# Designed miniproteins, single chains, continued (2): the designs that were tried, part 105

Each design is a single chain, and the fold is of that chain. pLDDT is the mean over its residues in the fold that is shown.

## One batch from the design tools (miniprotein)

Design m7658
Fold by ESMFold2-Fast:
Structure m7658 (fold): chain A 60 residues (1-60)
Amino acid sequence: MEQAAVEVARELGVEDIAREALELSRRTGAAVDTEGLAEAIARATGLPLEEVLEKIRERA
């Protein structure tokens, strides 16, 4: 799931957003879920959240 989210972010030109969320999780010990990553990508790209989630599911 995380790998699929990063791949979608890369295709949409916002890979840095996904990488930052994962790095923050590693620093704070908080778990990053797929929905949280999808929301960040949707916000950065202007795409609907549901469309981003569907793209991630297709790659998982």
Scores: mean pLDDT 74

Design m7659
Fold by ESMFold2-Fast:
Structure m7659 (fold): chain A 61 residues (1-61)
Amino acid sequence: VPRVEALLAELVAAAVRAQKTRSAEDLAAMRGAADRLASTLGPAQAAELRKEVDAALARLS
């Protein structure tokens, strides 16, 4: 199982790439990284993370 710290680093890296490129592939990678991190969190924290990521993706799309 990936460590939470590694999953957070993956999400941050994916978000930086998505912000620079705005490509569909990088936006999808950011969403995938967020879903993996959310799977390690409690339901309230997972919902908050998904809401923030969805808002960021909407701004980048």
Scores: mean pLDDT 80

Design m7660
Fold by ESMFold2-Fast:
Structure m7660 (fold): chain A 65 residues (1-65)
Amino acid sequence: SEEHAKKRTELSKRLGEAAMAAFKKGLDVKKIAELVSEAMKYTADPAGFEQGEKKVEELEKLAKE
C-alpha cells in the first residue's frame, strides 16, 4: 500500500531520531539495536504497524529519561 509505505517512512524517521538520541544519552547499544530491529520487523507488515509504533515509543521514552 502507498499509504502504508508513507506511514512506514515517517515512523522510520522517528525511529532513527530516537535511536540517535538514546545513543547520545549513553544507553546500552544492544538494547537500542533490539528495539530498532523489533520496530523495523513489526512495521514491515500493515498488521504489525501498531506494535512497531509501540517499540518506537518505548525507545523515545528511554531517550527522554
Scores: mean pLDDT 81

Design m7661
Fold by ESMFold2-Fast:
Structure m7661 (fold): chain A 58 residues (1-58)
Amino acid sequence: HMEIRTETDADGRTTVTVKTEEGITLSYTVDPADPERTQRSVEAFLKALEEELERLKK
């Protein structure tokens, strides 16, 4: 069962954590003060998530 958790810290950064059925945990961070780092974090997360979802579809 896939679980999604979001948490916003005191610095205004939101961390999104996704747990897959196999217990693999993936996360990305959204920082409105640093859109370039946010974009890279999201892109790395999406790539990792796509690879894991493709394996789960076997």
Scores: mean pLDDT 76

Design m7662
Fold by ESMFold2-Fast:
Structure m7662 (fold): chain A 66 residues (1-66)
Amino acid sequence: SLEEEARRIAENAAAGLAAHPDNEVVRRAILKELEERYGREAARRALEALQKGDIETAVRHLLEGA
């Protein structure tokens, strides 16, 4: 489902951010992938939630962009 795909993407992004704290290159790469799939605004809101570890909020934002 779209929700299951968004959750998998959000969890992978959260793991990447956690593994590479304060890494601007990793953050930009994640943002670009989210923008390509869900659009710029959904990606920006989702990234803000993921940086706080809030996967559920990130999934909601991604689905708003789908």
Scores: mean pLDDT 86

Design m7663
Fold by ESMFold2-Fast:
Structure m7663 (fold): chain A 93 residues (1-93)
Amino acid sequence: KIEEAQKLYEEGLRLLNAGKYDEAAEKFEQAIKLYEESGIKDPVSYTMLGVAYLAQGKYDRAIEAANEALALDPTNEFAKMVKEQAEKKRQAA
């Protein structure tokens, strides 16, 4: 399961880099599920899920994903940045 979760995470990153944000989010969600089934909570996968949602304009979901990452690693500066950007864009919309 861990190797499969890592592969899904890597596929998510490739899709994110290609601008395929919906597909990237799906891969990160699948990776998170497989990590959790293996007893692993991965803040990086939640952070990248937040990035994908932010890129889609799904600001509330981006904030939720960033909050999950911060619950696991409160010092994650990238997750803080994703949350702050999503909050600013949500208020501007």
Scores: mean pLDDT 85

Design m7664
Fold by ESMFold2-Fast:
Structure m7664 (fold): chain A 61 residues (1-61)
Amino acid sequence: KEIEELFKKYDIDGDGVITIEELTKDVTNPSLRGKIYSLLNNYDTDGDGKLDFEEFKKMVE
């Protein structure tokens, strides 16, 4: 699935969690980085700066 492929692309460690660092590793545009931080804040229910697959799916769905 497209969402699963995208998650796997950012989850380089394969631990089922995406960190802000992993999400922004290939993003140098400050506007896009800010959008990623905003999305993480909206869907990171734990507030630990990490997204699991369920949170990521809700973000992109």
Scores: mean pLDDT 66

Design m7665
Fold by ESMFold2-Fast:
Structure m7665 (fold): chain A 57 residues (1-57)
Amino acid sequence: DLDALIDELIARGATGEELGKAVLNYMKKKGSTPEQITAAVLRAIGAWIDAELAKKK
């Protein structure tokens, strides 16, 4: 489950780069299209940015 992977990595304090690489590798192994991979990576990075911003304010 992609959402579970994203949530777990954010919860354990992974960097945006670590999260992006993990999602990229997950989607590649799943055989996703380039468009699906791009959408998943952007969504994951957006969620990570939101979590980091919430920590500061």
Scores: mean pLDDT 81

Design m7666
Fold by ESMFold2-Fast:
Structure m7666 (fold): chain A 55 residues (1-55)
Amino acid sequence: AQAEQDEKVKEAIIERIRSLNQPETDKVIEEIKTLSKDEALVLLGEVGSAIVKSE
């Protein structure tokens, strides 16, 4: 149940990052797959905000 929920959150994060179409997103996606859900959320906050705004 919780593991399944965490996986869904991570998949949503990966999909969001993938939609940004940045070369760096491939590396970030690979890192997210190895991180916990909470760590992935922190990474998304940094990368997503920087990529979307600085573009």
Scores: mean pLDDT 69

Design m7667
Fold by ESMFold2-Fast:
Structure m7667 (fold): chain A 85 residues (1-85)
Amino acid sequence: SNAEARREEEREGVRRALEAARLALENADDHPEWTREEVRALLEREAPAAIRELIERGVLTEEELREAAELLGISVEELLERARA
């Protein structure tokens, strides 16, 4: 039961992470319209694996990934290592 709910939450998490990444990409000439607090809240809710999937699919650039890691208060390397778990 909880496993099924967790998978659904993970999918919603991935969708929200993709949406945040898409906003960053759409505003390549300027900062994303998303607030830093909003991005941080989304990333904190996501599983690290979701972030890795965004990188593998090429949704997030290295620059935007660095910004995301900085919002969480960690390094890009730490963010990527978390995604490996």
Scores: mean pLDDT 56

Design m7668
Fold by ESMFold2-Fast:
Structure m7668 (fold): chain A 85 residues (1-85)
Amino acid sequence: MLSEEEEKEIIERFEEALRGLERAVEEAARRGDRQALEDALRGVENGLGLLEKAKEYIENFKEELERLEERLRRLRERVEAALRA
């Protein structure tokens, strides 16, 4: 089992990666860059898979994991909408 400190570090890494992905989506959507949007969609899908795995061993930050998952799901919807435009 991970320490609470190690769990917190994992959550912080997810938050940082998600912020980077959100910024990449915003920039790609602004430019109409379909390739960058498709790359971002793969990043969102990968992130969701990693969060599902993290839920199996993170005990102390379940609410934070749920918020990160909700943000990734919203980001996926945004990318899919931008790709349809």
Scores: mean pLDDT 84

Design m7669
Fold by ESMFold2-Fast:
Structure m7669 (fold): chain A 106 residues (1-106)
Amino acid sequence: SLLEKALEYARKGALYFNQKKYTEAAEYYLKAAEYFKEYISTLKEIPEEVIKEIEQLLIRLEALLEEAEEAGDKEAIKNLYRALGVVYEILKKYEKAKEYYEKAKE
């Protein structure tokens, strides 16, 4: 299912982040965010447990972005900006989503 894919990609993202493989971690977290968005689009209301998973993904994305910026990993940073845009869009924080999507284009 889309939810199972979102959770598996988030888990793999965390494994790569723990290994300091920032580009791979960012790619997996971006795919996780995209699968969460696709899953949520099939729902009338977002279950509380899914919201908690999205909020945990947000925390992990922000932590990874800080480390990727320190490392100068430009590819990871771009994918993390895209992932943050997707997550903020899911959370209906549209101004923040727009800001991150614009940063990803630079």
Scores: mean pLDDT 90

Design m7670
Fold by ESMFold2-Fast:
Structure m7670 (fold): chain A 95 residues (1-95)
Amino acid sequence: SPELRRRLAELLAALARAQGVPEAEVERWRERIVRGEPLDPAAAGLVRDALINAGYSEEEAERLVEAINAGDDEAIRTAVDALRAHLEALGIPVP
């Protein structure tokens, strides 16, 4: 769980930074994910925006936020694998 959450946070941060999202906004949700804390609505909105800007649907972005908030390790693992492949396809360095 802690390793999966750290990995997810690293991949989401790489995606957001590639989109020009300010580091202050990235740190707002990244720390919560690493700690296994639920995202508040503001942090959840920032994560959803980064995913949607990367080509995810609103439904897919919301499912990932739900998985993070529920601590669903299997859904998080699936998201980590998919997000890694997506970053590679976009030419974004995988952390």
Scores: mean pLDDT 81

Design m7671
Fold by ESMFold2-Fast:
Structure m7671 (fold): chain A 86 residues (1-86)
Amino acid sequence: SFADKVDSLSDKQKEEVVGIIKKVLEEKLDPADAARLIALIDQLRAQGASVSDILSAVLAEVERIAGQDKAIQIGVEVWKEIKKLL
């Protein structure tokens, strides 16, 4: 599955995936919402959450604050960038 592929990446590639998620959030959301979601990513990482769990939590929070269409837009853009690493 996508989760299995992402969670089996090297630590360096997982850092690159997290960087992609943060960059897409900054490009697609207003600065306050982007900062809030980046803080959520950093908190989940500190708790040892998998990259797939982090992405799922971030997309759920985007849907809650910005709506389903924005969550889909961000998810698609993140996936397009991650595919370049696979």
Scores: mean pLDDT 85

Design m7672
Fold by ESMFold2-Fast:
Parts: structure tokens; C-alpha cells; sequence
Structure m7672 (fold): chain A 95 residues (1-95)
């Protein structure tokens, strides 16, 4: 598969995770295998990278904020994305 297709899926999964849309993230992981021709191992890596991208965005926002309440909210969202990413990876591994 091309780097361009992989990067697009990583970005789409990151967007779904940032939106809290766990079902969309699962759908994108399944699509990577069934429609885009990625292996299960490659699809798991795509989901992991999508989660890392989403967390990286939130960490950047947290580091740029001087508001303790905003920092705490972003920290909670980071934790939620970590848990959702793990669940989506487990779903894809069981396909």
C-alpha cells in the first residue's frame, strides 16, 4: 500500500478519536483490512498511529495553555483517547 493511503487513514482515525467516535474508528480499522488491503498487523499499526496523532494534538494544546482547568480537561481527553485507541486495536486484532 502507498504511504499516502496509510497517512490518510491515520488522519481519519485521529479525527474520529478526537470527536469521541469510537464506532467510526472501529469502522475505519475494519475498512483498512477489508477494502484497502492492509494486513491485520498493518491495520493495528494504523490505528495506533492515529491514536498517537490525536494524543499529540491534545498534548500540544495542553503545553500551550496557561489555564489549569483547560489543562485538566485536555489531560482527561488524552486519557479517554488512550482507552478508546486500545479498545479499537483489540477490536481490529479480533477480526
Amino acid sequence: MSTKRKMRLITEIAGALLAGDKEKAKELGKKAIEEDGFSKEEAVEIVREGGALAIGILRGLKESSEDPEVQKELEEKIREIEEITKEVIEYVEEL
Scores: mean pLDDT 85

Design m7673
Fold by ESMFold2-Fast:
Formats: C-alpha cells, structure tokens, sequence
Structure m7673 (fold): chain A 91 residues (1-91)
C-alpha cells in the first residue's frame, strides 16, 4: 500500500540527514521542503516503520521506536528538543 510520511519541526541539518538516509537505504523517496520538513513516499506497512526506526537509531540521528503499525516516535539528537512522530498517510 503506497503512502506518504511528513516530518516537521526538525532542524534543516536533521531534515537533510533523514532525507539522505531514507533515499540511500531505498526505503523511501524523500525530499526536504523548506528548512525543517521532510516529505517521503513509501510503502504504508509496519515493516517500513520498523526499518525507519532502526535506521534512525543506527545512524544516531534520533532515538526512535515504532508506536503503531504505521507510526514512528522519535526524538532528534540535534536541532530541536521534544518527541516527534512520523505518521504514514494514504497517498
């Protein structure tokens, strides 16, 4: 099932790093929009959410966990404080 994810409220450096990580892994087609937003096109599955959480943890960009079948909770290590969510939406 195709979906999209929007990540907001991160620093420009964190947004660029996340977009690069997702593109390099082949998990999503990700782009940075503005200074702190990432839009990604991906498969709306729990497996995709688990892969994203693992990549964020392994890269050191964020502390991440899957909190729902298509929702990743993460806390960026730089740029912005506080808990953020990546929620997968239908295209």
Amino acid sequence: MKGKATITGVSEATAKAIAKLLNDSGIADAKVVGSGTVIATLDKTKATAEKIAKLLNDSGLAKAKVVGDTVVEFEPTTGNSGTKFISFEDL
Scores: mean pLDDT 79

Design m7674
Fold by ESMFold2-Fast:
Structure m7674 (fold): chain A 64 residues (1-64)
Amino acid sequence: LVESLRIGDKVEAIYSGDGKKYRATIGEIDDSDPNLIRYGVHFLGYEEINETVLPSKIVAKVDE
């Protein structure tokens, strides 16, 4: 269960390339379908890697 995420929030997300958790920043929120919200994540240290993920791929919000 992920509470309301905002652009600029830091999270732990699962990277599709290796299935492991990495620190990421929410760069975009696609809420055009309220039943299927998607998040654009930018993995920290991997600035060239941007993914659009479902909430199930976001493991936790980082409050730092």
Scores: mean pLDDT 73

Design m7675
Fold by ESMFold2-Fast:
Order: structure tokens, then sequence, then C-alpha cells
Structure m7675 (fold): chain A 83 residues (1-83)
């Protein structure tokens, strides 16, 4: 339960970091890392839906939503600087 939840969050953080690097630098390597992290996150999330309790899954979704909000805020700052 907890190990799978942590692995899913780690994959989501890797995706966020690679995505923000791609926005800052335009690096094709960062874009590819984001794509690979997104694929891994998808696979881990499918496992989480199958293996976690409803309460564990709800907590994971809240943590993923918080990370997404933080990532989008940082992305908006990067894009504003490029405008």
Amino acid sequence: GEELRRATLEAARELAEAYLEYLRTGSEEARKRAEEAAKRLGELYERAKAELSPEELAALLEELAALERETLARAREILAEKA
C-alpha cells in the first residue's frame, strides 16, 4: 500500500521536474524524460487503483492534485517570463 503510493508520488515528482525543465530550456532530453515519467506514472496509477484501499487511493489523489497545482503555478511563472 504505502510503498506503491510513495512510488506513484515519486514518479509524479519526476514528471513535474522534467516538465518544468523542458519549459525553461526547451531541451528534447527533458521532454523525453517527461514522456517516460508520464508513462511510468500511468502504469503505477493503474496498479494503485487495483491494489490500494479507497481511503489510500483518495489520499494519493489529494497528494497528486496538490503536486499538480504547485507544478502548474511554477509553469505559469516560467511562461510569464517568456512572454
Scores: mean pLDDT 86

Design m7676
Fold by ESMFold2-Fast:
Structure m7676 (fold): chain A 64 residues (1-64)
Amino acid sequence: MRFRVTVKATLVDAAGNEHELELELEIEAESAQEAAKIAMERLYEVAKSLGASILSAEMEVEEL
């Protein structure tokens, strides 16, 4: 099944600066929970590449 996942997150870098990040992803998964898991893994990868920690994240999952 195909899902649209919108992730809104606040990240903090090593210098203490806050960054707002919005990701919109189209994901093929067997369930909404699987799609959310894939989206969260993507968010962790982005945060890691920036050297940042995740302060908050909210996620909306829509079946397409």
Scores: mean pLDDT 83

Design m7677
Fold by ESMFold2-Fast:
Structure m7677 (fold): chain A 55 residues (1-55)
Amino acid sequence: SAAAREAAGREALALAEANNGRVSKEQVDALARKYGVSREEIERAAVRLYILEHE
């Protein structure tokens, strides 16, 4: 769902912010399994949320 993609993206963004913009493949894969979304959907959601916060 859109809500699951957004939640996964928010968690990925928070992990990136804690680690100088870096998230491991293992962390992204764990979020993909947790939320039932693809890695690509997580990355797109995280980028979108980052842009919305920094426009």
Scores: mean pLDDT 77

Design m7678
Fold by ESMFold2-Fast:
Order: C-alpha cells, then structure tokens, then sequence
Structure m7678 (fold): chain A 114 residues (1-114)
C-alpha cells in the first residue's frame, strides 16, 4: 500500500539519515499542480514527494516563512509556484526501490517533528 511505501521512506530517514524525530501525519493523493496548495493547507514540518528520476525527496520546512508568504502572497499554485515555495529549503534526496517510488508517485507524505 502507499502507507507501506511511506513508512519504508520514514524508516530510511530514521536509519540512514538520523532524522528520527519525524512522524507521518498524513499520506494524501495530490496532483502536481495542487502540491503547493496542500503544503500551505497542512503547514507541515516536512514533506516527502516522489520526483523525476525515480527519486524521493524530503523537503525540510524549517523556514515556515515561505509557507506564510505563499499562503498570503497570492502565488500561482501550479508547479512553478511549488518550485518557488520550495526554493532554498533543505532537500534530502533518497534513492528508493522502483516499487516504493511507483507507490508514492502522485502522493504527498506529510511529516511533523516530535
């Protein structure tokens, strides 16, 4: 299931990257054009997104000012707006099995810190 794939990524973040303070709060199916809107709505500490090249990326949203600016700044919620929102945010690129990537494709994994 997508929840299994999301937990496989979480386990990798804990075991390989020392990011053991993250927990999954939601896993939701989101079109790429709506990713920025859902990030603004959820106001997470981090998100995981499956991207091109069979890579899964963690965006660590330590600077939540970008979320506030996106939410209030009337930004385009298309893919371009998401790229602008996530610009300069710390990104951890994860290599995962194809089955894990395929299961997460089109989903947003919402993370919070303990």
Amino acid sequence: SVNTAANEVLDKLHSEYGLNDFVITKVKKVPSSELGKEIVKEEPDAVVVATTGESVKLYDLKDKKKIVVYKEGDFDKSTAGITALLFGIPIQTLKVPKETYDALKGYLVVLERK
Scores: mean pLDDT 68

Design m7679
Fold by ESMFold2-Fast:
Structure m7679 (fold): chain A 72 residues (1-72)
Amino acid sequence: ALEAVRRFVREEARRMAEKKGLEEHAEEIAETGVRAATDALAAGQSPAEAVRVAGLAAKEKIEEYLREREEE
């Protein structure tokens, strides 16, 4: 179900953000992942594929925030 994928993605994205010291951005990172998962499911991808796509989107958003802080 979409709600289960959305919840899992949100929790995992927040966990990834916390591990990188980006707790203040955890909500935006989680929202980015949830949006990617929702779009993937709407495009006919499986829940497993949606989770993978969401993980990549969350990782990209984390890398964006890290670049803004110090690293290119």
Scores: mean pLDDT 79

Design m7680
Fold by ESMFold2-Fast:
Structure m7680 (fold): chain A 105 residues (1-105)
Amino acid sequence: SVEDAKEEIDKYLEALEARLRSLSPEEQREFVRQLLEILKRDAEAVLAGDFEAIVSGFIYDLVSRNPEHAREIFAYFLEKLAEVLERLGFTEEAEELRRLAKELS
């Protein structure tokens, strides 16, 4: 369900935030850069309805279990990830994710 997917996202992002906080500033920047590149490609795949092209294993799994709600679920993920990135000082990257989420709405 969409609610179950949101709970899974919240838990995943809590673990991701903890992992990011354990990295050096240089490692955080590189991780966030790579993550944004992947998520932009995943957004194109979701918008096209080409779920097989999704690179993120976590997003692929969630979307495959909830194909009718793929855009809603991915938009929620991007908005919640933006909150995490903003707390870590990645303000520009957070704004980019929010713009991407809006395209999915």
Scores: mean pLDDT 90

Design m7681
Fold by ESMFold2-Fast:
Structure m7681 (fold): chain A 65 residues (1-65)
Amino acid sequence: MEDKKKAEEVAKELVKTHPFLSVESIGEKKITLKAAPVSPLELAMAEISMAVASTVTGLEIEILP
């Protein structure tokens, strides 16, 4: 339950930073996000943010097209 709350907080932070992302699902150790069509640069910035968040939290984060 605490792990899921942590995942929810991380997902909300990512969406605030990259408004073209939306939350598809949140599991105990996994966050699934969906990306709206945006420029390749915006997608690259989101991928960097996800890599950082995944590394510092230990959560699996994926983006669906």
Scores: mean pLDDT 80

Design m7682
Fold by ESMFold2-Fast:
Structure m7682 (fold): chain A 65 residues (1-65)
Amino acid sequence: SSSRRRREEERRKVQQQVAAEIILIGDRIDVDLMLKKGVSLEDILRWAQRRGNKEVEEEVRKLME
């Protein structure tokens, strides 16, 4: 628990890489599919924002509330 920040940072980096791979394979990816692959909502949101994918952004925001 003491070094959680380092572990969290590494986890986020891995999840961001997974999200990037998903976008390269398919342009029409649902948030549900990304969650099933273990990508966090925050990583999906950031991915969508960088790509300008408004649909994914909106869907993630609804889930995060």
Scores: mean pLDDT 65

Design m7683
Fold by ESMFold2-Fast:
Order: structure tokens, then sequence, then C-alpha cells
Structure m7683 (fold): chain A 81 residues (1-81)
């Protein structure tokens, strides 16, 4: 990644990701994305997310994969004019 995003651009990126996850009915992934956005300076581990949400670490891992895919797509859109 370019690593040159402003704090505002990072916030916009997360908003777009969360909205897309909600539109797709990916409630677990949307909730994880919200937690990562809120705690971005001290992000929870996969184990902490699993305990907080009452799901398996495998479910968190799968949700994070979906989040990562959508993040990459939305990041490309932000970087293109």
Amino acid sequence: GSGLLSDEEIEELWERVIERLRRQGKELAARIAELLREHRENPPSQAELAEELGVSRSAVSRALRVIGRILKEELRRLLSR
C-alpha cells in the first residue's frame, strides 16, 4: 500500500467498507470493521474480537478476509481520480 493516507481518508475508507458490508448483509464483518475503526490506535486481536462478539476465531478470520478484500477495492477507488 502507498501508506500516504491522511486520518480523514482512512476514516472515509472505513465508512465505505462498513456501508458495503451492511449492504451485503455481512453483519459480523460490519461489526468487526466498526470495532477496528473505533479502536484503530489499539486494535483488538482476533482472539479478543472472538470473545467480544461470542464467535469462533475462524469466524473472525473469515470476516477479516472479507473486510480486507473490500478495503483493497475501496482503497483503489480513493487513490484513483
Scores: mean pLDDT 81

Design m7684
Fold by ESMFold2-Fast:
Order: C-alpha cells, then sequence, then structure tokens
Structure m7684 (fold): chain A 71 residues (1-71)
C-alpha cells in the first residue's frame, strides 16, 4: 500500500512511513533553504498562510506530517 502526504500544495506518495517522513522533511528543508536564499524572514504556504519564523514553519509542517501519518 502507498502512503500519501499532502504538504505545501504537493502530494507525496511513498511506499513506507519512513519514506513518507523522509520526503516530507526534504520538502520542508527545501522550502526553508529557498526562503533563506531569498533573504525572506517569513514563509507563505500555498494556502496563503504566513509563518513569521522558519522554526514556526518547520514545527507546523512537522505536526501536519505526523497528523496525516496517524490517520
Amino acid sequence: DKITLTLLGETLVADSLDAALEQGRALIEKAIAEAKASDATTITAENGEVFESLDEFRAALGAQISAQLKA
């Protein structure tokens, strides 16, 4: 069975929980790296939600991954 995660407007499909977590973390870190490269102090998600810090963004999306994998 495939595990599906929806994160940052992306649909991630993985063969295992570990693979889903790895893909989710990679996507979060990529978004953070892009924000840092552009000297952004905030990150705006695809749904229009604005995160005032990179740590807040990382924590919120990490919680979203955990919630989806518990279902």
Scores: mean pLDDT 72

Design m7685
Fold by ESMFold2-Fast:
Structure m7685 (fold): chain A 97 residues (1-97)
Amino acid sequence: LKELSEEERRKAEELLRLARELLRLADEGVAAGALSVETLIRGIGLVLRALGHILEGDLEEAARTLAEAARELAAATTDPALAERLRELAARAEELR
């Protein structure tokens, strides 16, 4: 990680929290039969890209990538409640840009 301001560190911590939440929701969706394993793997790939952006100190791009991942999972799920929770996560990630 590059030297981050206190505000940027808080954003990075929140982005990490959202990344963990996204992976948890995706895993729950697969366990419930509401998401494919392929979709989970794609979601993991996007989370890894977002983590890479955090390491580079590009918190705006990290937030954008997490929001993109959440929206993709929301579009792919057959569970409307899961889709709503994923869209809420995408909105929270967008707020951190």
Scores: mean pLDDT 85

Design m7686
Fold by ESMFold2-Fast:
Structure m7686 (fold): chain A 70 residues (1-70)
Amino acid sequence: AGQAAVDARAPEETEIAKAGNKGMKFVDEELKKKGIKLTPLEYSTLAGQAAKLFIDGKKAGLSDEEIKKL
């Protein structure tokens, strides 16, 4: 088996994972750009919030550009 079990929800999980990864990458780039240093706890909290915003935005049909404004 190629680790691909097709389930009605499998495509949604993939899209959610992609959205979350985009949110975390965006946080990394913004922190680096602004020279902000966070503790691991602060970073984890912020990255989780960004991932949630991107996931919720995707579920609401928002573009990546619109989500970044939030």
Scores: mean pLDDT 69

Design m7687
Fold by ESMFold2-Fast:
Structure m7687 (fold): chain A 88 residues (1-88)
Amino acid sequence: MKEPLPEEEVEELRKKAEEAIKNGDFDTYRKILVELAERGHYEEALAMAKRAGDADTLKEIADILYSKKDPEYRKLAAQAYGNALALE
């Protein structure tokens, strides 16, 4: 698990991710959301992926959460998988 980012850096990454999706750069968008999830900012990453309607990124974030082997993270992973299925 990577170190959590300061709130200011999280906000900058959110802006960069929103700019990337507007430009059709979905690879950059997904990489930013995955990095946020790996650094413990999973709620921000999940909210952004859900708003974007990106089922693939929701599944990838869910896989990251499931890999933590923590009951709360596994519960969030199950919810994220459910959200991804609802978008398909």
Scores: mean pLDDT 77

Design m7688
Fold by ESMFold2-Fast:
Structure m7688 (fold): chain A 116 residues (1-116)
Amino acid sequence: SLPTLSYPASSVTVKEGETVTLTATLSTKTPDTPVYWFFQKPGELPELLIANGTTLAPGVSSRISGSIDWDNATSTLTISNAKKEDSGVYYAAIEVVEDGVTVLVSGPGVTVTVVE
């Protein structure tokens, strides 16, 4: 069966200027599994934030960082100095090979709301 991703909370509310930490737990502990983080505003296309758990995508704010812990199979996205434009849905996705086909597995994600 396909691996799964789980999150401690489905939604987070923070104040402007605070640090947001989002953690996805993977059902697999296979190192070097490609892990991505995406951000989607309502009505917009998803944008890539982090590749390979730690690599910031081109054009993405330096306030954003990623880390990965293969011993605990956790991927963490951190947003420092949160701004109202950071409000939206964040989700992790992993690439796996199932029956010889590469598939992207993602969860429903975490809704982040930034308030004054």
Scores: mean pLDDT 81

Design m7689
Fold by ESMFold2-Fast:
Structure m7689 (fold): chain A 82 residues (1-82)
Amino acid sequence: SMAEEYVKKAEEYLKKARELLKEGAPSEEIRELAEEAIRYAKEALENSEKEEIRKKARKIILEAEILLALVRMREYVDKLEK
């Protein structure tokens, strides 16, 4: 289904964002991928009333928001070290 495709795209973008974070990539690149994961997850919510799909989409949004918070934390630490 279209909603299942959106969930898979969201999972893919979240995975890429995590890989970039592990590699020490620029915060902007990680943020863009995490935001795309949220966008696709929201599209899944708009396209499905199936609880299983909605749970997966909400989980992806939460995990992407946590990743964005980690990126902000890293930026704070980097500023302290100059």
Scores: mean pLDDT 87

Design m7690
Fold by ESMFold2-Fast:
Structure m7690 (fold): chain A 66 residues (1-66)
Amino acid sequence: SREEAIEAIAKYLLLRGISKEEYEKLDEAQRNALLEEIVADPVFGPALAAFDRAERRELLDEAVSL
């Protein structure tokens, strides 16, 4: 679900020590690279599998706002 995907991303960011403030310092290329890292993660990536690239980016931006 969307909620499970947001939670998975939020947990990944917490484990990597990426705060909202740190995320906001990233440029678009870095944010997209971070999203690719999450998608490739064997634990957290599967929650994103049902979503396309644009939807995954929206989920990332939403998770950072938690």
Scores: mean pLDDT 83

Design m7691
Fold by ESMFold2-Fast:
Structure m7691 (fold): chain A 60 residues (1-60)
Amino acid sequence: GLQKGQQLAQQYADAIEAAGGTVLSVTVTVDEKAKTITVTVDYESDGEPFTDVVTLPASE
């Protein structure tokens, strides 16, 4: 659940920074009843702000 979401969030953050972007915030939300993990990454690339949202099954 949460650990898998945090690992995915870290991988996205690392990829963004490796590409020259700047990560502004990372939010991992686990809904144990819905069995979903939502990862929200706010970042800046070439002076422009972006937001990526990824939803995954918590059981996988």
Scores: mean pLDDT 77

Design m7692
Fold by ESMFold2-Fast:
Structure m7692 (fold): chain A 85 residues (1-85)
Amino acid sequence: SSTLESMIASYNTAADTAVKNKDYEALRKAFEYLASLTGDKGPEYAERAKKIVDDLENGKVSEEEAKEQLHKLIEEIVREIMERR
């Protein structure tokens, strides 16, 4: 739906801003919270987000690669939240 796509785009923009500003703690906290809204998949999403942010902070991935990985994770999380009963 256009609402779902707009929500994904908004979270993608927020993540891109945090990556540029090197706000790694804010990224970790935001993803921990969003993951908690998915129910039983929460721990998996939180661990995936932590790894991406840790790899970015430690220079193992570029900002561009991290944004791509975070965008994919955001889409999965938002779809899980919005398409649940």
Scores: mean pLDDT 85

Design m7693
Fold by ESMFold2-Fast:
Structure m7693 (fold): chain A 81 residues (1-81)
Amino acid sequence: SLREDAELARQALAALRARSTDPAVRAELDRAIAAIDELLRHLGVDPEKARQAVGRVLESLRRLVALGAGAELEAAADALL
């Protein structure tokens, strides 16, 4: 389900955050995790707020790639398989 996928994504980002040493990457991971928590809170309750939370997750992921954390994000996603 989308909830299960979001919970797995949160776990992957939290694990990446725990091993990341770059303060800018850590701050952006904190924002991505917060956006997933917002998505989980609104799933099945407020579709518009859930959609806005997805937008914030995607924005944080794009900023992480721009910061050079793209390979780490791919490794975290692969660990979910």
Scores: mean pLDDT 84

